Designed miniproteins, single chains, continued (3). Designs and how they scored, part 53

Each design is a single chain, and the fold is of that chain. pLDDT is the mean over its residues in the fold that is shown.

## One batch from the design tools (miniprotein)

Design m9827
Fold by ESMFold2-Fast:
Structure m9827 (fold): chain A 89 residues (1-89)
Amino acid sequence: AEAERALRRLAQYIALIDAIKNNTLKDNMVIEPTPESLERARRVVESDEEYEKFKKDLENALKQAGFSEESIKRILEEIDRDVEVVREA
């Protein structure tokens, strides 16, 4: 249950990165995981290289979208916890 929720949240952040990069993010949008983002989330938890790449992509996308440094740090800490939860499952 916890690992499934953590993986889904990782997939949502991957979809968010894509929406920010493509400038398709709108006010009141709900970012849902896609089959592609779920597959990418699995690769992130299986590979330290993919995980580090994902974190850099996420940080850059959030900065582009105007998130504060404090918000970005909090999100990255949540991602670290989510990856650990999935890896320990």
Scores: mean pLDDT 80

Design m9828
Fold by ESMFold2-Fast:
Structure m9828 (fold): chain A 65 residues (1-65)
Amino acid sequence: SEKGKELLEQMKEIARDRGVELELELEGETVYVKLKHEDKRLAAQTGAAIALLAIAAGFKAVFVE
């Protein structure tokens, strides 16, 4: 969906601005999110921001390792 594509771009921008490595996969209303950073606190805070953005957009975020 157009809304899903816009959401992925917003997620990419958040991760890029923080220097966090991000992989995304959109399946229906679910976004699969993989985050990598040496600073685990920064990775967790970035993940929280991404999860809130997804919820606000009406999507489910699933974090994968």
Scores: mean pLDDT 85

Design m9829
Fold by ESMFold2-Fast:
Structure m9829 (fold): chain A 80 residues (1-80)
Amino acid sequence: SMSVLTEEDREELLRKLAEEEARAIAELKAAGLPQFYIDLVRRTAELLRKALTEDRFEEARAKLKELQAEADALLEKLAE
C-alpha cells in the first residue's frame, strides 16, 4: 500500500477503469436499459478517475469494485 501513485500505476488503473466502464455500458445497452443507467455508470467512473489522479489508490480500487457490482446488480434486476 502507498499514498502516492506512480504515473505507470495511474495509467494502468485508468486503462482498466475505462475497459470496465465500456464493458458495463455495453452490457447495459445490450439489456435495453434506459440512458440514465448509462449516465450513472459514466459519472461513477469519472469520480473514480478523479480519485486515482488525487492519489487515492486503495479508495479507487474499492470504488471500481462497487461500480462492477452495481452494474451486475442492475442487469440481474432487469433479468427478473
Scores: mean pLDDT 73

Design m9830
Fold by ESMFold2-Fast:
Structure m9830 (fold): chain A 58 residues (1-58)
Amino acid sequence: LVDQVRRLSRQRGLTPDQEQTAIDMGTAILNGDGNSAVRLSREHPRQARVAMEAVRLY
């Protein structure tokens, strides 16, 4: 997961802080933590797209 998020974040021009947010979101999705995933997606929609793509590739 982390490698996929990092690669996609660099391709999309995300900052290191945004990349970490995307990693946190991808981890929440994989752990089934829907509440954290929904909250983070509403606050950070750009990072949400990266996290969802990374989870799909994982």
Scores: mean pLDDT 77

Design m9831
Fold by ESMFold2-Fast:
Structure m9831 (fold): chain A 68 residues (1-68)
Amino acid sequence: MEEEKKRLEEYRKEIVARLQAEGITASDEDIDEAAKLAYELEKKYPGKVSRDVILTTALYEVEKKKEK
């Protein structure tokens, strides 16, 4: 769906910006997984979890994958 695609792109863009600001390198696959996780969290807790918490959780998963 267009709405879903737009939302995923928005999360992906914010994740990329934060990773770049922190000097963290991540693959497109890791970024896509993080964006998907962020969207899943929003869908599971609509309006109940702050965007910052969602993004922080997604970034943690990306950093965790990078360590492997």
Scores: mean pLDDT 74

Design m9832
Fold by ESMFold2-Fast:
Structure m9832 (fold): chain A 85 residues (1-85)
Amino acid sequence: MSREELEREVDVAMVRIYAGLAKLLVSRGDVEGAAEAVRRAIELAKTAGEEAVEAARRAAEEVAKADPEVGEELLKEVERAREEL
């Protein structure tokens, strides 16, 4: 495994961690913290690829269930990140 491959795998893992954190924060009523976690996941997903973008999208959908306005903004950010792949 090359260093580049390892770095990509680490980025994918970090996106999944932030996506999971966002769901946990939503369940605790911390929508602002959840939105921040999703934005960090989106930023990493731009270099991690399609699977990472999909994980960020699912986390944004969970935020949208708690706060539709914030969730819609996050889903638009995910779509922009997908277009940048």
Scores: mean pLDDT 82

Design m9833
Fold by ESMFold2-Fast:
Structure m9833 (fold): chain A 80 residues (1-80)
Amino acid sequence: SEKEKLEKEVREKLEELEEMVRERAPLSEIRKKAEELKKLIEEAEKAGMDPLTVAKYRFVLLALLSEAEVQERLRRRAAS
């Protein structure tokens, strides 16, 4: 179903974002991927994905962005 396809894409994009954060990719690239994932989660929600699952994915996305931003701040402080 369309819902199952979108849910699979959300999981795959989350794994890609987790890898980017782990590998300390540039914050600009992480933010771009996060925006793509945010749109995909919205599409999955409209397709009827469970509200608790939607909330969980949004929380994980926020946590990953926060980690990337902390990593960037620490990098800037070291460079200053």
Scores: mean pLDDT 84

Design m9834
Fold by ESMFold2-Fast:
Structure m9834 (fold): chain A 92 residues (1-92)
Amino acid sequence: MTDEVAAAMRANTLAVAPEVIREAEELRAELEALPASPRREELIARLDELIRRAEAVLARARAATTPEEIFDAEVELSFVQMRLAIAKLEAA
């Protein structure tokens, strides 16, 4: 629980969140190329929400001034990453 740990955690969130956004946008574009179906529309809506959440995490990590705020952003990013992994499996 040192300033070094908080700094490393922020650096990780700032590096990983843009990659999560990119991966979600790439999957969304792949789904848009497929024929329309209720499942496709559900997955696209889920990806839109995950992109929004990842962007919010990135903004929060940039604005964070306390170790608690940094930790909360990293935890939220982990949940977004897990949900993106599930969406990728469901799209396959």
Scores: mean pLDDT 86

Design m9835
Fold by ESMFold2-Fast:
Structure m9835 (fold): chain A 68 residues (1-68)
Amino acid sequence: SAAERLVAEGKARMEAAARAGASLAELQAIFDATLARLAAVTSPEETAEAGRRLAEHLARLVAEREAA
């Protein structure tokens, strides 16, 4: 689905930014932009569920980055 593609793209963008040393604010901006694009193509309920998955991924990336 378009929603699953946007989630995968958002995760990939956050991963690339984290590897490049992006700030938490920059990672949050990618998260917010991905949610805005999701809201344009799917329901509020599907956007909220995708948002939870993206938030979990962001938290994991922050934890992995801080462990280095």
Scores: mean pLDDT 83

Design m9836
Fold by ESMFold2-Fast:
Structure m9836 (fold): chain A 81 residues (1-81)
Amino acid sequence: DEAAAREARYQAILTDPELAKKEVEESKRFGELLHRLYRDLAEGRITDEQARERLMTENGLSEEEAEKAVAFLRDALAQSR
């Protein structure tokens, strides 16, 4: 249940400020990386392979997760045309 999982995470964050800080920091880093990759892909400055490599090395994503993230960015670029 997504709602129950979301509630559990919210309660954990409220009871552990260290956990909340780590989650915010990780989310910020991931968002900043995605923003940079989206811009670089839009400008043709990097390839899908290079974007996948950065997601794996900078964010610790698996090869499958990085591939899905790059596909998502490509779909977003196609929708913005």
Scores: mean pLDDT 73

Design m9837
Fold by ESMFold2-Fast:
Structure m9837 (fold): chain A 70 residues (1-70)
Amino acid sequence: SHMEELMRELRERLVELARQYLASTDIEVQKQLLGEIKRLGAEAEARLSPEQVARLEEELEKELQKLLAE
């Protein structure tokens, strides 16, 4: 469905930005990436139901735990 595609796209984009943020050593680059992460988070909250946002957050938490373990 369109909603499942949207959730997958948002998850993949947020995980990629988080990966770039964690890999960066430049404070200005980190600020820019954090701003983009916050913008996408706000877009998700605006476009998804509270239940879908909760599922997205659970999936993101699992992906972030994997990134932090590396």
Scores: mean pLDDT 83

Design m9838
Fold by ESMFold2-Fast:
Structure m9838 (fold): chain A 98 residues (1-98)
Amino acid sequence: DLERTVEALRLTNEGIQALKEGKYEEAVKLFREALELDPGHVSYFLTLEHLAEAYYKLGKKDEAIKVYEELQKRIERYFGKDHPFAKEVKKKLEEIKK
C-alpha cells in the first residue's frame, strides 16, 4: 500500500533525525510506528538497525539485542550470511552481548 509505505518512510526519517539529536525515546517511538504501519517497506532493514541503536543508547540492552537478532535473521534470509551487512550486524550483536 503506497500511502502506508510513504508514511512509514517519513516516520523512519523523523526517527533518524531524533536519534541524531539524542532524542532516543522519541526515535524508538517513531521507528516502532514505522514498522507497525508497513513492516515490509523498503527502509525496513534501515529502520530495524536504527531502532536497535536507539534502544542501546537508552540502556535497553535486551530490547536492542532482540531487534538486532531480528535484523540479522532478515538480512541472512534475503542476502545470505556472507553479505557484508550480515557480518556487520553479527559483529555488533557480539559486542552488545558482552
Scores: mean pLDDT 83

Design m9839
Fold by ESMFold2-Fast:
Structure m9839 (fold): chain A 74 residues (1-74)
Amino acid sequence: SPEHQRLLEEIHRVQDEMEAWMAANPDASPEQRRAHARQTFDQQMALLRQMLPDLPEEELQATRRWFDQWLESV
């Protein structure tokens, strides 16, 4: 679906932005990295809901589960 494809594009964009931030802030603590990741993710999810109002809740929940799993690696 177009909504699913856009969601995947935004997920990749968020991941790239988070990786770039971590590379630019090598002295950041794990707590600081996780805090930044949460803020970035929450902002992007809010934007996604505005851009894709018809996006199924199941897709949003799957995205949050992915983020939570990835966040444990930061």
Scores: mean pLDDT 77

Design m9840
Fold by ESMFold2-Fast:
Structure m9840 (fold): chain A 70 residues (1-70)
Amino acid sequence: GQVTATATVALTPAEYQALLTDGTSAAGKKARAALDAAVQAALDQGVAEEDLLGTYTLTPTQATATVTGR
């Protein structure tokens, strides 16, 4: 069956704006940490690395990484 894993990190308004303009900022690193956590959770559930698909959902206060796999 399809596996879905999520991880969320808190953002300040300044980090949210930085993430929209420059993914290499400190806010980008926080969002990447959330993605890495979601990837690890999906791998722990038995998803193969080649079957992983990662997305971000951004709000002014939070970045949520969602990783899906087969």
Scores: mean pLDDT 73

Design m9841
Fold by ESMFold2-Fast:
Structure m9841 (fold): chain A 91 residues (1-91)
Amino acid sequence: LSPEIQRDVEIAMLQISVSVTKIAMAKQDLSPAERAAYQGYIDAATALIDALRNNSSQATLDQLRAELAAKQREVQGIIDRRQQQLQQQRA
């Protein structure tokens, strides 16, 4: 794929991820701290989308991707904990 098509695909995937995260926030009874973590992920993804649209430097894109990965790990930790709690509450 051309670099332009690769960029547009990455943007589309990030937009889908943001939409799914917003739906998850709306449908779940999240604590304020958990809600802040989900919002941090949305903010990081949005910053990366904007940087991709503005043809930001590779260094800037690498930094934003690292920040997004860190926020994704934080959200995944919340999901894992909630799933474990749900499993423990089952018979």
Scores: mean pLDDT 84

Design m9842
Fold by ESMFold2-Fast:
Structure m9842 (fold): chain A 81 residues (1-81)
Amino acid sequence: MDLSAKPKKLVTIRGTAKSLKDRQAIMQRAAEAGFEVIEVSDNELEIRGFVTEEQEPKVKELIEEAKKYSSKLEVEEEDVE
């Protein structure tokens, strides 16, 4: 059945890791959550993923974890419906 009531959000997380080890920790957490990881530089990374409403709590947990390993973290959410 066509339910147009499941908005998909594009979540983009840009972070500057405290160290290379912290960068790897963030990348691993993002991959485990099903996000695409883009290497921007040695200390800077970009994480992108399309998320459903059911995945919002998991995304929030990922962001909180990423904050622990980042000196600077920026989160962008874009509705794609």
Scores: mean pLDDT 73

Design m9843
Fold by ESMFold2-Fast:
Structure m9843 (fold): chain A 102 residues (1-102)
Amino acid sequence: MVTLTMSGGGTYKAGSTATLTATFSGDVKEGDFLVLLRQRPGEAPQLVDSRFIHKGETSATFTLSNLKVEDTAVYYAAVVRSPTDLKNPLAVGEGVQVTVVE
C-alpha cells in the first residue's frame, strides 16, 4: 500500500514562491511517477508538474515560482505507475489550498 501526504498550503504573496512537499511511503518502484495536479472549482484536475520517483525516496518537493493570483487552487499530489494513466493512481494525497494575494 502506498500512502501520500501533502504540505505547503497557505496564503502566498504574488511574485513569491510556494514549496509543496509530498511525503510518501510504501511500495513505490523505480520509475513510478509523482504528479502535481491543480484543481479549481468547475475545472477538471490539470497536470501541472511531474517527476520520476527514484528507489528509496520518501519525499519530493514541487516549487511554484513567480506565483500569480490565478494560481489560487487546491493542489493534489498523486503517485502513478503509468505516466499515461492518471485515472488509476496508487495513492492520492489530501488537497492543499494555495491562496495567492497581491
Scores: mean pLDDT 79

Design m9844
Fold by ESMFold2-Fast:
Structure m9844 (fold): chain A 92 residues (1-92)
Amino acid sequence: SMKEERARRLIELARRIAENPDPAKWTPEQKEAVEELKLAELYFRIERMKKNPEYREEAEKLEKSMKEEELKRAKEAAEIVRLALEIELAEL
């Protein structure tokens, strides 16, 4: 599937970023991978906050403040990152 291909590519790019953590030396694909990881982290943070009664209202306000396309990209990034983790764990 296209999502599995994207997840496998993200794994490869993450390994190369780990070998060279200097942002000035990253390829455009590596920079895109870092942005995808940041979007996934943002989405995971919002979902985690929504599960905590103390932060639920703040999380809902943050989600509503995001553009529809930004939220959609963050959700898609989170799906790809979850799939990448599943692939890595299955192939251990």
Scores: mean pLDDT 83

Design m9845
Fold by ESMFold2-Fast:
Structure m9845 (fold): chain A 77 residues (1-77)
Amino acid sequence: LTDELLRLSRQLRETDPETYDRLQQLLDNLPPVESPEEAAEGFRAALDEAASVASPEAARLLRRLGELFTRALREAE
């Protein structure tokens, strides 16, 4: 999972640097979280907002990142 997440993040930065920067900005501005559920909601919201301004290629990468993140959360519980 970690290697695939890193690969997709790198591919996103190469494919659409502006979308990557937007995602990082959204993640940096997330409020402090008290629960894993709140962290998951914040991350998904950031991905959705970044995808709204993304190129079609970057939007596909963001969707894949969301799928991997959801799987990682299920495995952690």
Scores: mean pLDDT 74

Design m9846
Fold by ESMFold2-Fast:
Structure m9846 (fold): chain A 82 residues (1-82)
Amino acid sequence: NAMEEFEKKVEEALKKVRELARKHGLSDRQILQVENIVRSALLAIRRGEDKEKVLERMRKQLKELGFSDEFIDEVIKIVEEV
């Protein structure tokens, strides 16, 4: 089931994002914001939106929320691996 396999990959990506965010000392509120952005990005890519455009939009959203370039680059790598 391709949909079930996708949901598993999303769960794995979100787990990696949470672990990364904790290492960067982010609050629960900040972690939730990042998770929502990542989930939306993965769904957009699955729906056929251009991956580069989705990643650019995600980078902009995370930058506007005040996250560091180092953290943003690591989150983008996690999404690219899905």
Scores: mean pLDDT 87

Design m9847
Fold by ESMFold2-Fast:
Structure m9847 (fold): chain A 97 residues (1-97)
Amino acid sequence: MEKELEEARKRIAEAGEAAVRDPRAMVRAGTLMSEAIRRDKRTAEYVAEELRRMGEALPESREVFLEAARKILEDPDKAPQYAASAFAEAEVIGLSK
């Protein structure tokens, strides 16, 4: 649904921004984005865009986010798993500093 898609896009961007500011928000953001893709596969494009943006903001996690963004667009059926895994790995990287 159009309206649900636009709301999902906004929530994806907000979750990504929160995770960039605080690595403890990473797993929550990953859960939200995974659920968005399961609910509507069209959100996979928005999740991939947000992951690329987060990779630019967090250079230490850039490779993780860029790889996940590519995999999400390549295989939307596994995209929720790729998103969740990337955010879990990014949390570990962020908390290691």
Scores: mean pLDDT 85

Design m9848
Fold by ESMFold2-Fast:
Parts: C-alpha cells; structure tokens; sequence
Structure m9848 (fold): chain A 81 residues (1-81)
C-alpha cells in the first residue's frame, strides 16, 4: 500500500539521518526505494536488491550497523508486500 511504502521511506530516512546530512539522506532514501521497487517488479532478486543497497550505502560511508538497520526495514516491508 502507499501508506506502508511511505512508512518504509520515513523509517529509512530516520536511520540515514543518524550518519548523513539531510540532502544526502533524501537522495539515499530514494536510491534504496528504487532498489525495493526493482525487487517488487521482479526485475532483480531480493538477494541482488539487498546486495545493491548494501554497496550503495557503504559507498556513502554508512556504518555496517546502520546498513543492517536499513536492510531489516526493507526485509520487513517485502515480507508484507
């Protein structure tokens, strides 16, 4: 649903804001949500999407702890979709 998608985006942004500035966190949230959409469309596997998100967030300097928090949120969302 649109509500669950918005909730996911808001929760991801909150994690990203613990380590990134507001502009970078907004861009990073969009990047993560793009990978989530590709998984939901069946264009990439869940494993490929998670690997892409992990590489992307690491490239922005996010800690492994924060990356795992983002991936846990994405995993929970995909289980409900």
Amino acid sequence: SAELRQELADRIRAVLLTELDEETAELATLGVMTEVQLVLKGEISEEEGFAAIRRFLRSLGLSDEAIERVLALVREYLERA
Scores: mean pLDDT 88

Design m9849
Fold by ESMFold2-Fast:
Structure m9849 (fold): chain A 88 residues (1-88)
Amino acid sequence: SKQAEADALLARLRETMARIDELVKESNELEKQWKENKTPEIFEKLIDVGVELIKLAVESTVLLNQIRKLGDQEKLAEAEALRDERLA
């Protein structure tokens, strides 16, 4: 069923966006730590978080495109809203 496939992809997108939210919070905390004490260890953690965020951003784009191809406009609108909430 296309609806079941759309629901599964949307669930994966929700998980991906939740992980992005977690990493954004971690990045903000690491940026505060970096301003207080500039160590190589903090810098490496910032780079690691940045790389993971790029990977998740790519994954979210792939998932959105897969949902779009299924032609379920309601699920596409929900997927787009999930991403837009993180850009506000």
Scores: mean pLDDT 85

Design m9850
Fold by ESMFold2-Fast:
Structure m9850 (fold): chain A 59 residues (1-59)
Amino acid sequence: SAADRRLVRHLLQLLGQTPTEASLAAATAFLRERVGTDPQAAYAALPELAPELRRLAAG
C-alpha cells in the first residue's frame, strides 16, 4: 500500500539509504514478513532489521 511504501522509504532514509523502486518493493515485503503493518513495531524493531534493510537497499 501507499502507507507501507511511505513507512519503508522513511525507514531506509533514517538508515542513510537512497530508496529505489526495487529496493522499496523488497524492503516492504521483508518488513511485512517480520512486523506486519504496525508502524510502531517497525520503528521498535529498526535496529534489529537495519542490517537486512541496508542489504536490500544496496541490491
Scores: mean pLDDT 79

Design m9851
Fold by ESMFold2-Fast:
Structure m9851 (fold): chain A 100 residues (1-100)
Amino acid sequence: SIDEFVEDIKKKYGLSDETAEEVRKVLEELFKKYNGDKEKILEYISSLLTDPSLPADLEKVIEAVKNADISKLETPEDRRLAALLLIAKYLQENDYEIKK
């Protein structure tokens, strides 16, 4: 379930409650759209990183991902991108697969 995913990512990466809540919201949207397909989710996140409309403050987003804390990110778009990158990291490092 999404709750089990969020609980595990929170424990493994030491996410704050605020960061875990953003990850949960983003996961609900991704699971609804891609039926939990790891490859499709990772492809979507990769496609966002090549988008010329991507938020300019990538350094702050990367720092937030390293610290597992999005509370210092000023825009909803930067917070969402950080949550997406945390999800991608978890999926790649933990061999998590719901469905192909």
Scores: mean pLDDT 74

Design m9852
Fold by ESMFold2-Fast:
Structure m9852 (fold): chain A 78 residues (1-78)
Amino acid sequence: NPLVRRFKIRLNERVAERLTSEELKKFNSIVKLDDLNEDSVQLIAQNVIEKVKAVDPALAEKVEEIIEEVAEELGVDL
């Protein structure tokens, strides 16, 4: 799915830009975007948020904001 692939690339780029080095390291320890096999942006977004929230609720709020920004740029309704 080209849209899912583009979402993963954009999300990876945006978290690197928006998160601190420590937050990014923590995010990358929790989430392996390439290991997510869901065929929709909505399901990937939900899975990412749930995984981060289980470990760090404050980081999950930042990640959710980033996900919403990326989805809006791609014209995806979450």
Scores: mean pLDDT 84

Design m9853
Fold by ESMFold2-Fast:
Structure m9853 (fold): chain A 94 residues (1-94)
Amino acid sequence: MFEATFTMDKASGEALLKAVRQLNERSGLYISALKVEGDTVTITLSQGLVKGKVRETAEVKDKKTGNIITVTIEVDSLSGKITVEVEEKSAEEV
């Protein structure tokens, strides 16, 4: 079983949760813990089954800024790692 914990802002956390739900059927990845403290969330992800290397991307719009937040999650069962990349872009400037 693989496990990783990530701490981020609420909008980035929403994007990560969306990506994890979309990826779950392909990777066996699930949310094992969720903690909210002020404007930050701590998300613990666990994988019950080894399924090789899988990747998923999800986008959400930050309601405070209007910016598009893109979260990419990669699960590498060969190395036992879960990695998360967060990108924020203004919808009007790119």
Scores: mean pLDDT 72

Design m9854
Fold by ESMFold2-Fast:
Structure m9854 (fold): chain A 58 residues (1-58)
Amino acid sequence: SARERALQRLREEEAQKRQDLIGKLTAARIMKDDAAIEKVLEEERRAEEEFRRALEEL
């Protein structure tokens, strides 16, 4: 169904975003950059909110 295809795309986008954020967080931790760590955590929170909102629209 259209809903199933939309859900699959959202999950794929969420998985890709998660991988990108993991890379950024790992780099920030290696550099011991607390400001960068906080920025990545804020991006993660926003991404989670956007994903939740998109799911509610399905």
Scores: mean pLDDT 85

Design m9855
Fold by ESMFold2-Fast:
Structure m9855 (fold): chain A 88 residues (1-88)
Amino acid sequence: TQNLQTALDTLQGGLRSVQTARSNGNTQAALQSIDSMRDSVNQLVSDSDVRSQVLSLLDQARQAVQQGDYDTALQYIQQAIDIVQQSL
């Protein structure tokens, strides 16, 4: 429960970091934020199905950022947040 809350907090922080990176045109910062979110999910989300779904969404967000599609990236991160929140 506490680990899932920490994962949720990390994903919400990551969403804000990606929004800030978009505003600053800093694609590298956005990618680093997504990589940090993936690391936290791997360490904190013990349920294999939830972890796999969230990691898949973060991988899709990363690809969207690499393509300059921040709107799509933010939607994938929000979906990841929703999955973790529903698992609390």
Scores: mean pLDDT 88

Design m9856
Fold by ESMFold2-Fast:
Formats: structure tokens, C-alpha cells, sequence
Structure m9856 (fold): chain A 91 residues (1-91)
């Protein structure tokens, strides 16, 4: 079958008691299909935006049509989890 390309913009709001604008964080994005990890991205030294969000863009090509689960985890420099987000994407 034909494969498809998807661009995902992932935005995560961070609690103001855990992170501030200008802080550096690590964002890990894991993409799953049928419970299997198919892609993993790690974004280091991501700067927290003035609205206390982080945004990362992942581009996925060669995807068979179907449902995908995208999990994003934001960690500080000490490895503490600041926020997590999970979304389902249909390709």
C-alpha cells in the first residue's frame, strides 16, 4: 500500500511551579503502532517559551495508514518529569 507523511506539532503546557520561561528542558517523543515503538525522538536543550509551553515538531515519513499513539515526556536537567502528553493520530 501507499505510505504517508505526517508533520506533528506537539505543544505541552508546563506548570509554573516546576518550570519558567527560559528554562532548558528535554522533550522525548515516542511513536507507537499496535503497542510497538516505531520511532523515538529526543530534543535536548529545548527552551521554555514565554507562555510556559514547549513546542517540538516531528516529521514522520513512510507510515502505513492506521492509528498511532504519540507520547511526549518533558524532563528537567535532573531527570524530573515536568509534564506528559499522549495523543492518538490517524494516518
Amino acid sequence: GSTRSVTLEIEIKLPKDKAKPGDKVTVKVEVYRDGELIAEFEFKDVIVNEDNTVKVTVRLGGLPPGKYTVKATVKDENGNILAEKEVEVEV
Scores: mean pLDDT 85

Design m9857
Fold by ESMFold2-Fast:
Structure m9857 (fold): chain A 66 residues (1-66)
Amino acid sequence: ASEEETKKAAENARKGGAAAAKAGLSADVGGQLGRMQGEHLKSEGGSEEAAKAVADAGREGALEGA
């Protein structure tokens, strides 16, 4: 996957995490959503580091939305 695809996935994960937190879900749910996005990115040729960045973004979004 491209660097732009990785950034887009991270942005989507962050927004998803924030939305989950506003719905009363934990930061762990944001992290799980980010991990799912990261695994999809890996299936498209993304690196382990890119997948981790996407997972971390989801968790960070959830923490900011809480």
Scores: mean pLDDT 74

Design m9858
Fold by ESMFold2-Fast:
Structure m9858 (fold): chain A 79 residues (1-79)
Amino acid sequence: MQSRIDTAVDSLRKVSDLLDKQGLDELSASLRRMGEMSAINEETAVQGLKASSKTFRDLGLEKESEKLEELSRQWQKEL
């Protein structure tokens, strides 16, 4: 099973790729950097899950957003 960090990194990568395709290069680069930091920092990984959840919601992907928000909420209680 993928770890919670792997989920955070993967979600940030997917969101970054979607934003890059829309021409939002600066935001894409920022989230990609957050993904790199999430691999080595749990607090950053939790923030990464929240950022990905917000972006999926803004794109109308409500189910994906909800799953990431629940994971970030559960993980934040453990920090």
Scores: mean pLDDT 77

Design m9859
Fold by ESMFold2-Fast:
Structure m9859 (fold): chain A 63 residues (1-63)
Amino acid sequence: GLNEEQVAALEAALAAWLREKAGLDDTLARGLARQEALFVSGLSEAEWETLGPELRALVERVR
């Protein structure tokens, strides 16, 4: 799992990624990033292997 500091970093990285790839506005990107970061925070390192490659790369940046 991720600690609170790592969750905040993942949320920020996900929000940036959603803005760049999908052209989402900041409010929508932030809301989706928050939900996803909290979900990922409950997963073990082994479970991160089952994430899509893009999300896994973001998790690796913050751990």
Scores: mean pLDDT 77

Design m9860
Fold by ESMFold2-Fast:
Parts: sequence; C-alpha cells; structure tokens
Structure m9860 (fold): chain A 100 residues (1-100)
Amino acid sequence: MKLEELKKKIKELYEKYQDEREKEKIHEMLVELIKLIAEYLGEEVDLSELDSLLKAAKALLEKLKELALKENPEIDEKELKEKAEKILKEIEEKIKEEEE
C-alpha cells in the first residue's frame, strides 16, 4: 500500500466514525485502522484483544510517522498524523465511555 492510499483510507475511516455510537462498530473501526497501518508497514499484529489492539495501534502510528518522513518527505505528515491520532483518540474515548 502507498502512503497516499493509507491517508485516503484513514480519512474515510474518520468520516465513518463520526456517525458511529455502537461499541461493536467502534471496535471494528479500530481493527480496520490497525490493519491499514500494519499492511502499510508490513507488520503482523495480534487482533484478538482490545488492550493489545489499542497498544498496537499507538505503536504502529509512531512507526508510520517515522517511516512517512523518511520515505516521502514531501507528504504532509502533520495532516496524516492529526487525522490518525484524532481517530485513535475518539475511538479510545468511545470505548472508555461504554465501560460497564
């Protein structure tokens, strides 16, 4: 996957998230975000547990930012970073809100 494709997919995921309230769908979006980033980085991620998913997403986002700067310095990393972090933060907050 190219960085441009990843950026587009993250934007699409963010737009979908704006209308979601269901915990199950929010989890699916987190999994999709992790899969997109992992595919771009060529890394394998354990998708079986929520805590592992959230930690993996944060770690992958950091690696993605570093790689994006190195591989495509002309790409606006700030825009990609802001969108990815906003999605992750809002997903994290929604999961926390749905705590028993």
Scores: mean pLDDT 58

Design m9861
Fold by ESMFold2-Fast:
Structure m9861 (fold): chain A 94 residues (1-94)
Amino acid sequence: DVEAKRKAIREEMKANVEKIAPKVVEFIKRKEREMEERVKAGELDEEEARAWALATTGLAIRMIGDAMSNEPALEESELEELAERALAERKRAA
């Protein structure tokens, strides 16, 4: 049962990553379009465009973190239950 629950958690982690990826890709594409428009307008040089790309990457990482916090693949309570069960089993085996 514990092994079955661990497998389910791992599969849920993979599913959550796959769920988040399309939203992050859309965000990056939107920011790339904004950058291209500003470069075309002469508002951004090459160095400023690189800074924009770095900022976009940072925001994308934050977006993933926020999405994981709202829809976590693993809940802390479930991890604590698994840890406590393992400790109790170790004490019984001693």
Scores: mean pLDDT 64

